Designed miniproteins, single chains, continued (5). Designs and how they scored, part 30

Each design is a single chain, and the fold is of that chain. pLDDT is the mean over its residues in the fold that is shown.

## One batch from the design tools (miniprotein)

Design m17016
Fold by ESMFold2-Fast:
Structure m17016 (fold): chain A 96 residues (1-96)
Amino acid sequence: SRELIETVTLSSGTVVDVIVEQDPNDPNRLTITVFGEIDGKLYVAHATAEEVDGEIVLTWSPVGQETFKLLSEEDRAEIEEHALRLAQRAFEELRA
């Protein structure tokens, strides 16, 4: 119940799993993990999500930024849209 997982197929046909869970070190923060397969290799990216001034703000880790370069701009935009949507849902369901 402390985790939301969604498998999404991007417009490119790339399939990724988006995992959103409450940060164990900060109940006001969510951790986001995105993983899939790109060019036969495992892709993984990490982000945090916080609510700032009524808006959900995603902060991608430096490692997440490097792996995002393996994706098209369109794929990255779709992943961020799904991550924001799931983070919004997680704040409603997991923060109580």
Scores: mean pLDDT 77

Design m17017
Fold by ESMFold2-Fast:
Structure m17017 (fold): chain A 97 residues (1-97)
Amino acid sequence: NELLNAQRALLQALAIFLKEKNLIDDELANALQNGKADDNNILTAAKALNTDTVEKLKNDNVVANAISNYVKNRFNYTLTDEEKQQLVKTYHELLNK
């Protein structure tokens, strides 16, 4: 399933970033990073990020803005352009494994 695989990769990239910034605890980061959430939990997270379609997940600007808005709203942390680029790069690396 292309949508679920892309959503898992995005959530794993986000979890790695949040853990590195100490914005999420290790238990949540490890659960998201390992993709142990079921399909319904992945889709719920996708809706919260506004990345709930394959078309959105194929657009790097949509992905970068979705992550940036989520992190700002949830953690009051503003991503730099370099951090946005690094997150999108990590997302693509996880997709291409």
Scores: mean pLDDT 74

Design m17018
Fold by ESMFold2-Fast:
Structure m17018 (fold): chain A 55 residues (1-55)
Amino acid sequence: SSRQQIAQLRQQLLKEVREVSKRIKEETDPAKKAELRKEGEARVIALNDKESELS
């Protein structure tokens, strides 16, 4: 049961990482692009944490 819950959270984080990556590619302002990269890094860390919990 907990693995299914973690899998759902992982899927949500994957969606968020993909959305941030798309925004980074579409953003032309260097300052905003840097902020989006920081946001993406935080989500990747959270995703890695959830993946380690599934193992």
Scores: mean pLDDT 77

Design m17019
Fold by ESMFold2-Fast:
Structure m17019 (fold): chain A 99 residues (1-99)
Amino acid sequence: SKKEEYMKELEELNEKLLAELEPLVERLRALAPEMSEEERALARRLAEEVRPRLEELQEEIEKNKDDIEKTYELLKEGIRFQYEALLRLLRELLARLEA
């Protein structure tokens, strides 16, 4: 009931934020052949950080599904802040590379 509703809202939030993140990651990948070795190294490091963080978020949602009513607000806030940080970093890097 309420647990399913909270889980659905977290999944929808994660999907919405991932949809904003994925095009920026795609643009970064498209620029990789034109990058210097240093820029490619930075892009690889960012990609290596993004994947584990997304996996950790998915694990945290799954791990807390039995206690979701108590953890919903904290997970929602955590997902939002983590994606906002990643989006900011990606946009800043892309702005420098596309200038």
Scores: mean pLDDT 72

Design m17020
Fold by ESMFold2-Fast:
Structure m17020 (fold): chain A 75 residues (1-75)
Amino acid sequence: KWKEILEKYKELALSDLSEEEFKEKMLEIVEEALELAGIKLSEEEKKKLEEEIEKLASKWKEQQAKLKEALEKLK
């Protein structure tokens, strides 16, 4: 159900996971969401999805680091 997907995403967003762990969990969440929506991806689309999630994981980790730096500067 979508509420469960949202809860998993919220937990992931608030977690202090490594970039690799974030990528793995995000892929699981997206796969569950696609199954609920009845969407089946081709092999090319799955590869593209993995690449996009990898980019998202890198950006997420970078954004967390920048947020922490900004908070430290407020001292």
Scores: mean pLDDT 74

Design m17021
Fold by ESMFold2-Fast:
Structure m17021 (fold): chain A 80 residues (1-80)
Amino acid sequence: SSTEEIILEALKKEEEEYGDEKVLGKELLERIKERVKDNKEAVELLDEIEEILDPAFKNKEVPASELIKMIKELLKILSN
């Protein structure tokens, strides 16, 4: 879907710019939501991903690339 493609493009940009930087999952998701803010369906899907994401990754700083990999897997599950 176009919504999935928009989120994947935003994730790719975050990984290219900040992939090796440690970030809280909540902060990364907020940055992705800002990139896709004009698409309400994308924001809603990211909110659903945030609810499903392991609390350890929500509240622990890990490399953005690791969180992005998990978000991509959840996006694939929720978009099918």
Scores: mean pLDDT 79

Design m17022
Fold by ESMFold2-Fast:
Structure m17022 (fold): chain A 64 residues (1-64)
Amino acid sequence: SMLSPATQQQIDELVAQGDYQGAIELLQQERENIRRYTAEGLLPAEAGEAALAEIDQLIAQIQA
């Protein structure tokens, strides 16, 4: 997983509590952070694209 263990745990806890909106908001914030790090050259474009794809998939799964 491209997400930090702490972020993954927070998402899992929100989903377990039925707070799908909170989980989606946290994932959207991670998406923005990844885009910023990639734009600043702190994260390789390939790694950034993979992380964004993972986040988009997780959001889609929560919304299903």
Scores: mean pLDDT 82

Design m17023
Fold by ESMFold2-Fast:
Structure m17023 (fold): chain A 73 residues (1-73)
Amino acid sequence: SMEEILKMVERNKKAAERLAEEYRRETDPLRRNIYLIAMGGNLVVIERIAEKTGDERIKKIKEEVERLLEELR
């Protein structure tokens, strides 16, 4: 169902938000870069689901995660 897919997308969003918090607290440059790479992975999953479903709620979540990642770069 779309509701189950939306829950999966929301989990990926929460994972990205948690990684952003880790990034902000981390002082080691290598670990910071690993968190950015991991967030990129979450974004790829969300983007692919947005493309496959065309769901506006999922597209909005994609834009929110893109913005979060861009602000950290």
Scores: mean pLDDT 88

Design m17024
Fold by ESMFold2-Fast:
Parts: structure tokens; C-alpha cells; sequence
Structure m17024 (fold): chain A 100 residues (1-100)
């Protein structure tokens, strides 16, 4: 299913981000973009991008990869404005951890 594929990619991205594995992260991003080229629904493309980006931010903020992936999937289901706000909160936490 679409949600299962998003969860898979979000988990792989979160694992790569937590490990500092930039090469693996690039491979997941490439697979995501190639998959999205075949998706005609712009809202589904937005949800997939949001889920993966949010999972990365959550992992960098210190969440375990499995939890980070679930956060990404759940944030992707939110209305656009709320999804952006949740993502920014996680990205700010990630930046604070990296700057410490």
C-alpha cells in the first residue's frame, strides 16, 4: 500500500540519519523521488515527502528510528499548515542537538 511504502522509506531514512550515513540517506532520497515520479496525485507526493523529511528531523532530534518513522507518517496525515508547524518544531530540536 501507499502508507506501507511511505513507512518503509521513512524508517530507512530515519535509520540512515541516526547513523550519520549520508550515502544511505541519499539512496533513500533517490528511491523516494523515483517512486514519486510515478505518483500522479500531488497530495500523495506531498504526504510522502513530508513523512520522510519529518522522520529524518525526528531521528536527528533524538527519537529512535522506529518512533521517528511513525511520527513522520502521522505528521503527513495532518492538514498542511499543522504538518509544517510540527516539522519545524522537530527541525528546531534537531538543530539544537547538532549545535550542542
Amino acid sequence: SFEEKIRELALRAAEAAAAGDEERLREVEKELLEWLEKEPDPEKRRQALTAVQTAIAAALAGYPPEEAAEIGVEVAKLPYEEAVRRYRELAERANAVLEA
Scores: mean pLDDT 85

Design m17025
Fold by ESMFold2-Fast:
Parts: structure tokens; C-alpha cells; sequence
Structure m17025 (fold): chain A 64 residues (1-64)
């Protein structure tokens, strides 16, 4: 939905404030650990870079 895209962009913008892809991925994974919607976090990761997306996907799989 339009709201999900807007939220993903906001989350991606905040994650970018870390200044590096590893810290951005760790921030996004921390949101999932706190109960954030996984699909929304993955959308945010994709808006940053493919590298961040891959890191977040791998870490989410390790949470199971």
C-alpha cells in the first residue's frame, strides 16, 4: 500500500543516518527483533541498497 511504501522510505532514511551499510542493516534487524513487520523492513532495506537487503535477509533467517 502507499502507506507501507511511505513507512519503508522513512525507515530507510533513518537507517541511512548510520553512515554505513553494516550499521544500517543492524538497525533494520533490531526493528524486526522488536516486532516490526518483516516485509516492511525488507522494503526499507531494498531502498538503501542490495548489500543492505542481503545482510538483513540473512540475519532474519538466523532469527528462526
Amino acid sequence: SDIDEALALIIASVAKLTGNEEEAAEFLVSLVRKGANKEMVLLAAKRISEEVLERVEEEIKRLE
Scores: mean pLDDT 82

Design m17026
Fold by ESMFold2-Fast:
Structure m17026 (fold): chain A 91 residues (1-91)
Amino acid sequence: MVTGTVQAVTEEGVWVDSDYPYDPKSVKKPASAASSARFIPKEEILSINGEPVTEENRDELINSLKPGQTVTLEVGAEAGVAKLKEAVEKV
């Protein structure tokens, strides 16, 4: 989970001011985003404020976010770790 303040919303994803350790390579930062902001690709967002992200509601939920809002995102990096644990301990 990533919890922080929305810095910018782009077509590719969301910039959040958060201590989340996810650091994707090769992402262009918007000029309005703080240097501490982390980019989360829209395809890696699994839920927003507890609402599951689907193909139908992804753009609606992401576009509802405004700079300055506090947001909680479930992201693919942590979900990937959970899936890896399930693959290793399948009983």
Scores: mean pLDDT 62

Design m17027
Fold by ESMFold2-Fast:
Structure m17027 (fold): chain A 91 residues (1-91)
Amino acid sequence: GSMKEKRIALLRELIDSLEAGLRAQEEGNITAVIGQVLRAIGLIIEGERQGILSEEEIEIVMEGVKAILAGDIEKAKEAIEKLRKILKELE
């Protein structure tokens, strides 16, 4: 249904924002890191308002955001992998 479709689309956008943020961090592109982090936060706010994002999923995204900002590549990859596993279960 529409809720499941919106949820899948939001999770894909969150994964894309974290992956783009991680790439920007690896490239030393600080402006792109900030842009992708702000995008991820905006997507969390929207997902929470629509009731299509769980507290656990919000925590995973925030772990990814914090890892990207800290330059913790391993932790950022772990957060992205957790979100991809959730997405796979919905498809």
Scores: mean pLDDT 89

Design m17028
Fold by ESMFold2-Fast:
Structure m17028 (fold): chain A 99 residues (1-99)
Amino acid sequence: SALEKLSELPEEEAKERLRRAVLEALADARAFAERHAEELAQVEPSGVEAVREDLRALGVPEELLAGLDPRELTALVMLAHARLWSEVSGRPPEEILAA
């Protein structure tokens, strides 16, 4: 329900929070993908391309998106959601990802 709480915010503020969470997660996405390679290998490539388009619409730079493989892109989305959930729940992102 982190997305449900974001829907109560003005559209510009909700977009900025999502964009910020994604940009902050970019720094950690490769390391996370490497640590969780076996779980992320189960992600279908066709689904990943739709996510890439959504991130592009959110305003993530094309040069950053084009450099991400499917596992890194999946890791990015997971980390961004964990960061947003952390802001809502007050729990560290690491605890959310471990659950």
Scores: mean pLDDT 67

Design m17029
Fold by ESMFold2-Fast:
Parts: C-alpha cells; structure tokens; sequence
Structure m17029 (fold): chain A 87 residues (1-87)
C-alpha cells in the first residue's frame, strides 16, 4: 500500500498537473508529463505511455481524477511508473 508520505507526494504532483484546480487532469496533460518523465528512461516508450493513459482514463472521457491516478500508480502492470514518480 502507498504510505502517507507517498500519498502526499502524489497529491502535490497531481495538484501541479491540475492547473485548473478542478480535480481532473487531461489525457494530454498526463501524456506530456509522462513524456518528460520518460526522458532518459527508455523503459517508458510512447507505446507504454499510451497504455498507461488508457488504464488511467477508466471512463474514456479524457479526464483523470486523483482516484484514477492513484489506481494507476498502485497497478502492478506499471511498477516502473510508481518507482519514477516516487523517486
């Protein structure tokens, strides 16, 4: 499970990505963030980023809630994402 410190770090990160303060980030905002995070990390290919975004956007509406973001980070399919986000 995520620790309280890890949850706080993820909240701060989500808040930074949620420039509108509406409780959602767009697929484009997440893709851009992940692309920047992937710089120097060859494990995060464009194809892998698309898989991550599709998994995060459960409703297919292009908006990712903090809850969906946490589910993504907890997903064992994307262990590399958790490591990179919490490093």
Amino acid sequence: MLTEEELEKLRELFKALDTDGNGYISKDELREFLRRLAAGHPALTDERIDEIIKAADKDGNGKITFEEFLELVRDPRFAELRELLLS
Scores: mean pLDDT 76

Design m17030
Fold by ESMFold2-Fast:
Formats: structure tokens, C-alpha cells, sequence
Structure m17030 (fold): chain A 65 residues (1-65)
């Protein structure tokens, strides 16, 4: 539903604000969450958050080296 998509997008924006390892990009009308390895601790948590958002259909996850 529309309201669920808005809530999920809000969650994604909050995660990006808290974790510098996460960034949001729009490609061809798709929302992509990019994950970078900045710190080992932050990376592990960021990956888990990104995977959860992908599972919920909020965004597509792209892992960067």
C-alpha cells in the first residue's frame, strides 16, 4: 500500500542518517541502497539493515568493496 511504502522509505532515510556506510540512490525509477565498508562494526550492522530493507521491498541493495 501507499502508506506502507512511505513508512518504509522513512525507515530507509533514518537508517541512512544513522549509518555513514549507507547511501540512497535512484536509478531508472528504482531505489538503491549502497553499502560501503567504512568500519568493520558499522559495515556489519549496515549490511543487516540493508538486507532487511531489501526483504521488505523498500530498496535494492548494492554492496561496494
Amino acid sequence: SEIEREANLGLARMAIWQFPELSLEERDGRVVIRVRDITPEGYATAVRIAEELERRGVAEVERLP
Scores: mean pLDDT 73

Design m17031
Fold by ESMFold2-Fast:
Structure m17031 (fold): chain A 58 residues (1-58)
Amino acid sequence: SPEEIVTNTLKELFPQLTDEQIANIVNATLGLRRALKLPDSLLVPLAKMFADVEVTYG
């Protein structure tokens, strides 16, 4: 599923993030997908952007 792909990708690329932080990023990414009707191909790039912000400023 898109949720599983995004979650697993974030865990691999951002091992410093907690499970709670990853869940929050996944929820934000899927929320924007639904609100803006984004294609699934943009989910991983969007989630990586949120994760980078969390690592830098969270």
Scores: mean pLDDT 85

Design m17032
Fold by ESMFold2-Fast:
Structure m17032 (fold): chain A 60 residues (1-60)
Amino acid sequence: MEEKREKVREAARQLAREGKPPTLDRIAEMAGVTKEEVEKILKEEGYKSFEDFLRALGRE
């Protein structure tokens, strides 16, 4: 799961760099996983929502 988690984070950062909204669909496509896998990863990391994850990512 660590590798998939990192791909999800990098997908979100990449979308931000391109000035595109980091939607669940785009992150899943760029990370090479399903939307369900993204949601599972976020829950396993203790994020309460997709928005909570994006907020945490923005604090890095």
Scores: mean pLDDT 74

Design m17033
Fold by ESMFold2-Fast:
Structure m17033 (fold): chain A 100 residues (1-100)
Amino acid sequence: SQIGFIQSVTDQVISIVDDGVRTGDTQSVTDRIDQIQQQVQQVLPPDIAQQMIDTLNSVRYLSQQAARSTDPSVRQRIMNAIRSYVDSRRQQIIDQIQSR
């Protein structure tokens, strides 16, 4: 189902970002998000795919900011913001699909 795919992808993205920020490997985060964006474009309708891609681009940007931070408290704050943002966007997209 489209909802199951969105849930799986968003859970995977959080795991990828957690690993990348912990290790400082932003290139791995970028490469893995690029692969997910390709799958999103192949699986989801264009309007939902665009919303997912916009969400993933925001996550990519925030993960780079987190990885550049030398302050652990700032890094944790950005990570909390990423999780909240992804959860909010996932729910908005799922609600939109269910209302169609």
Scores: mean pLDDT 86

Design m17034
Fold by ESMFold2-Fast:
Structure m17034 (fold): chain A 87 residues (1-87)
Amino acid sequence: MTIRDAILQTKDFSEELKQKIIEYLQKKGYDLDQPLSGSYALTSSGVPLPSHILLELEEAGLIPPEIAEELRLNSVKALEEGVEPPN
């Protein structure tokens, strides 16, 4: 799964917001077609989203703090439930 795949597959973002996120990250020099690596937050649909991308989007004001917090809480809950993060 790539970063682009994760953004497009999550149900936590509107289609308009997904496109804005993709354009913003590409403009910042992120390679969205690279495999997921590092630490992840899980969306409500179980799609992994890289934690550093989530932070970038929150700092840019593209996602509300409430959504960013929900994604972080989902990640913590997955760890507590013994769900292995993607390698």
Scores: mean pLDDT 68

Design m17035
Fold by ESMFold2-Fast:
Structure m17035 (fold): chain A 100 residues (1-100)
Amino acid sequence: SVEEEVKKIVEETLKKLRELAEKLDEELRNQVLSMLDGLEKAIKSEKPIDVRFVLTLLQLLLAELRELLKTAPEEQKPLIEEMIKVVEEASKKILEIAKK
């Protein structure tokens, strides 16, 4: 089902984002992990999964990551840029599935 495919993408995306966040300095790591926990909790509260709601939450996460990128230490910026790419790729995959 569309819902099961979206759930799988979200779970794989959150796993990748958590792995990247663990490489950040403590303050940024804690901030990003808090954001990811909030996102996971919000998505898990939806039964069945609303694809548009998931896309909205990913866009909010993307905006938050872009704001962090502006103020992050230069050494941390590549990790945040990789996280942004992961979220953008997840959003694209979910949009393609939503067309089915």
Scores: mean pLDDT 85

Design m17036
Fold by ESMFold2-Fast:
Structure m17036 (fold): chain A 82 residues (1-82)
Amino acid sequence: SMIEEAQRLLDESERYEKEAKENYQKAVELIKFIEKNKDTLTPEEIEKLYDEASELRHEAVTNYGKAKELRKKAEELIKQVE
């Protein structure tokens, strides 16, 4: 049914939102680690860690976008069945 499909989409949306939050948090923590350890890290290590943080932020944005799309689809299905 449309209601069952809407629930599935909401569950998937919640999972993507959770993954986005986790990836964002990891990126934030990694940036804080870099800032605290700049004097002990090599320039190459700093670059690699910033690249990793950038990738985590990109994944967070992508997953958040997927969550929003899934939620919108679920809301449209719910509106059709009232």
Scores: mean pLDDT 87

Design m17037
Fold by ESMFold2-Fast:
Structure m17037 (fold): chain A 64 residues (1-64)
Amino acid sequence: KLEAIREVARYLRDVLGATLEQVFAVVNAFLLDASPEEIRRIAVYFGLSEEDAERVAKLYEELK
């Protein structure tokens, strides 16, 4: 959902201080209906910590 995508992007940007590349990577995975585990892996691959990636994956699961 568009609203869920906005919430995830806002969390990444405003709470985690993620870069634009990190935000776009996670948002694109969200648009492709990636699993929470895939979201976590993508976040780590683009340089988020394991802890922050896990937080993003949990938020994604809750909003979906």
Scores: mean pLDDT 80

Design m17038
Fold by ESMFold2-Fast:
Parts: C-alpha cells; structure tokens; sequence
Structure m17038 (fold): chain A 70 residues (1-70)
C-alpha cells in the first residue's frame, strides 16, 4: 500500500499528460479509500496511456504502482 502510493507519486512527477495525471490521481484516491483492486486497474490504465504517449518513465512507475496495489 505505502509502496503503491510512492510509485504513483513518482509517475505523476514524470508525466506531463493531463489524461494520464487524471488516471493517476484517481488511483491515488482509490488507494486512500482502500479500493486496492480499483487503484490497481486505474494505475495500469495510466501506465498503458503513458506508454502510448511516449512517457516511458511515468509508464514504468504506474506499472509498479499497479503491481504493488494488487
């Protein structure tokens, strides 16, 4: 849980895309509310979107967040 939040923060720092940042923010909120499965899904969506947009560092951290939240 703590590691997932840390990875989401690093992904947000690496991203400049509003859509990716929105998904990461929703994932962060889901983790804070204890919705770990939903947070994992949102973090994975953020990783896929970041990768599609060439934000490889943000994608890597978002994927780590998804794995840590699951």
Amino acid sequence: KDKALEYLEKAAEASRDPETLELLGRGYLSLQLGATQHASDLSRQASDLAEQKGELEAARYARKAADAAA
Scores: mean pLDDT 84

Design m17039
Fold by ESMFold2-Fast:
Structure m17039 (fold): chain A 94 residues (1-94)
Amino acid sequence: AEKILEMVKAIQEEIARAARVVAERGATPELVREVLLRLLRAAAEKAEEAGLKEAAELFRKAVEALEEGRYEEAEEYANKGIEIIAKKVQEVLA
């Protein structure tokens, strides 16, 4: 339970940091891609630390797909990872 909530807080802090960078520098496609790659890498690391190995692997696959310009596949992998996290958060809050 504690590790899942810690992971969510860490990811929220990374999202807030990313939002500030985009607001300060402007939302160019290059900056958005850079920010998304950083967020996905952070999500993979925090998911692995929380013991969510499948979510971590999906976020790593999303990073690889995004780096290769396969945006649709990157979105699918990222969404699957998010679904695993959302389900675990629901289990902790229930």
Scores: mean pLDDT 80

Design m17040
Fold by ESMFold2-Fast:
Structure m17040 (fold): chain A 68 residues (1-68)
Amino acid sequence: APDPELGLSEEELARLRELAAAASAEARERADREVARVLEAEPGLSPEVQELVRLHALAVEAQKAAAE
């Protein structure tokens, strides 16, 4: 099976999900646009990989906001 946790610990995944859940509507829109761009380049990506891209994009947006 595809292993979405191959590069992340269980604790890291939990943090990413928590950050994603706390994201604003604007951050969600940006994350959805990133997923769309990735899908445009790689339409064959599994739904699990798409979810990871979305979670990671949301976490990156949250980290950028915290750094400001």
Scores: mean pLDDT 70

Design m17041
Fold by ESMFold2-Fast:
Structure m17041 (fold): chain A 97 residues (1-97)
Amino acid sequence: LSPEEQQKLEQEILEAMARMLKSVVETMSMSGSKEKIAEQLRSALRTAKRIAERARELGNKKAVELAKETIRLVKKLAEEAGDKDTVEEAEKVLKEI
């Protein structure tokens, strides 16, 4: 594979991962379990940050946007759950990406 073909494939995978992660977090908002939500929100935040960082390296603005949307949703759900640590981490990540 040429470098251009490899980069295009990486971008397609990142966009798919970003869309999937956003859908997962949206589904979490429908859950009644605060404890399970908190653990999953922290995991989603870490994954979204990694997707955003890699997407920036590849110049994939759509994947960056989807990751930022996911992080904002994580922050909102963490605020509703009273998880101040996750809210603060999400705000920090949003300033860095």
Scores: mean pLDDT 83

Design m17042
Fold by ESMFold2-Fast:
Structure m17042 (fold): chain A 81 residues (1-81)
Amino acid sequence: LPLETRRKIAEAMAELGIIPEEEVEEVATDEEKFNEALLKVPATQLKKVAELAGVPFETLRDHYLEVGIKEGLELMKRALG
């Protein structure tokens, strides 16, 4: 995601209390921290985050699913060796 889009999503997450407002810039500028924060968003609230950020829901949903799959794969690699 572009930095501008990540910043808008981070601001929306802070507004919903998912991350502290103090962490918005750090989360927006660091892709790894952004992905970790995004995974803290309940799937049921993704639509609300997208609306507050002014981002298409499909864009946020697809990124959320991709990040979740990558995290799951890394956990499996560690468990298996």
Scores: mean pLDDT 78

Design m17043
Fold by ESMFold2-Fast:
Structure m17043 (fold): chain A 62 residues (1-62)
Amino acid sequence: SKEIEELQQQVQEAQQQVESALLAKEAAKTMGPEAEKKAQEYLDEQQKRLQELQQQLQQTQS
């Protein structure tokens, strides 16, 4: 269905955002503790979004 396809696309996009955030966090380690904290907060936010989208997809597939 279109709803499942849209959720699958959003999950893929969120996974890519998490991967990018992980790379940004590693880079931020060389920039100082404030940069590392902001990178971690962004990573946490993206991981939470991914988890929520995966939960919605699971519910829609049931």
Scores: mean pLDDT 85

Design m17044
Fold by ESMFold2-Fast:
Structure m17044 (fold): chain A 84 residues (1-84)
Amino acid sequence: NAMARHEQAIADVSRMLLAVADVEEAWVKAQIAERKDPELGKIYRELAEVKEAEMRILRAQLHSPEEAQKAIDEYRKKLEEKLK
């Protein structure tokens, strides 16, 4: 069923975009925490690394990894637009 495959691809792309955003947010939180308290910063860095590992596992389980990668690239481009 072509529609079911299309819906699955959209779901996979959406999950990857959210995972990328979660990873980037976690790294920002780790950087902020590290500047205030190095011990607390280490914990937040470990959490960010766990989120990166979860993102890599998710990517490996996707049916359309190439489509997910394109969505990630477009997400990055959108963030860069905000800086212009």
Scores: mean pLDDT 74

Design m17045
Fold by ESMFold2-Fast:
Structure m17045 (fold): chain A 78 residues (1-78)
Amino acid sequence: AEELAAEALELTDRLVAAAEAGDLAAMEAEAARAEEVLAKLKELAKTSEEARKLLEETLAAIRAKLAAHAAAIEATLA
């Protein structure tokens, strides 16, 4: 579970880096990979309280990172 959370955060950092570089294709690819990793963590969260807490913390961290870089993400999408 912790490895999936760490991978999701790393993929989010790569998404942000791609957005800052204006690389839409890389940004979309990293977003898709992060969604796959989060889906696996969500499955673990169905049967584990610790995995559920980790999912909540990971989603909060992802939202904070995306909000901090919203201007770069919006510019790349435009």
Scores: mean pLDDT 81

Design m17046
Fold by ESMFold2-Fast:
Structure m17046 (fold): chain A 67 residues (1-67)
Amino acid sequence: GVAAVVTGSVESGDAIGGDITIGGVTGKGLAVAVGDTVFQVKDDETGKNYTVQGTRSGNTFTGTVVA
C-alpha cells in the first residue's frame, strides 16, 4: 500500500484536519477515524477519498492506503 500521514488540529471528535501526505505528495485534507486501526482521508484539492489502515497518535494519523 501507499504510505499516508495526516497531521494537524482536531476539528471534531475523531477528525483531524491539516496536512496530508500520501505516497510522498503533501496537500491539505481531513482524516476521520472509523475504527481503532482504520481512518478515511479526503484530499481537499482533488476531492479524492482514501481508506487508510494505521494508527492515531495525538494529532497525527499514520498508515498505508488500502482502498
Scores: mean pLDDT 76

Design m17047
Fold by ESMFold2-Fast:
Structure m17047 (fold): chain A 70 residues (1-70)
Amino acid sequence: DETEKIIELIENQMKAEIENGTPKHVALERMALALEMRGIQYRSAGNDEAAELLFEKSKEYKEEAEKEKA
């Protein structure tokens, strides 16, 4: 599934950023933004199912970032 591969790529990027010293909440925020941007691209291409999944993942990581800051 191409959507799953994109999520994996973004998650690998997040892990690399954390390993390089990026604070976890910042890395989570960046991953959420990347997922949201991909969701917008898929929606524009007419793939509403993939867009919805990416938007849900983006929201989940935004919530995780807020908890990490608390």
Scores: mean pLDDT 81

Design m17048
Fold by ESMFold2-Fast:
Structure m17048 (fold): chain A 83 residues (1-83)
Amino acid sequence: MVLKVTVDLGADAVIRVGDDVLVNGEKVGTIKDAKVEGNKTVLDIELLPGKSLKVGDVLEFVSKIYNLDKPVKATVLSVEPAK
């Protein structure tokens, strides 16, 4: 299932399509699309079976390309179906 998720993440944060999405250290999905809209980012996240996201969840993004010492984190502001 793909969800359209708005997060509190600005244009200065490094996230990419294909990055893993974690909540509380557990992988919940992968970024399929990302669009920066001002001080927010709208993500299409493909969820793993049995996983869900809700407003207020803190997402952690793990890059496969950038070896970052600090994972990028953002709070979920809204969740809706990607259709």
Scores: mean pLDDT 75

Design m17049
Fold by ESMFold2-Fast:
Structure m17049 (fold): chain A 79 residues (1-79)
Amino acid sequence: AEAERRHRVILEDVRKALSQLTEEEIKKWLEEMKKNEKYKAAYGVFETIVKRYGSYIRALAVFFGLPEEEAEEIEKELK
């Protein structure tokens, strides 16, 4: 019950945050992640997802667990 509730809240927060991001903001975040050895493996996973979807915003949404359809809608809102 609490796990499902927390999961829904996180997805809604992620959706809202992604709808406010630009490609430039995502690139800046990726550069910060790439420079931090702690996040190197996560960066590699994200790059694989970007290659699959061809979009940073869509890849980021999928990476955080949003359905592909919702990721496409966020991408359309941001360009």
Scores: mean pLDDT 66

Design m17050
Fold by ESMFold2-Fast:
Structure m17050 (fold): chain A 89 residues (1-89)
Amino acid sequence: SPEEYKKKAEEYRKQSDEALEKGDLVRAAHLMEKAADYYEKAGNPIEALEVRVEGYRRLAELAKDKDPVTAEFYRRQAEIAEEELKKLK
């Protein structure tokens, strides 16, 4: 059901935030994408894109000093999600 999918999305979003707190950026990105997928399954495509925008911006900020190439990749993913979000508004 959409309600069950939204709960799974919220659970994965929380797990992604916990991974970010621990500095596990790869795990955080994976869990964030799972959260976005479940928001889409719940019929909430706007919330799915907002999760990607916020998540990739945070990943880019955390990666920028140690891995500028990966940070640039995350920044571009955030921009793609922002452009898709604009098309839905």
Scores: mean pLDDT 89

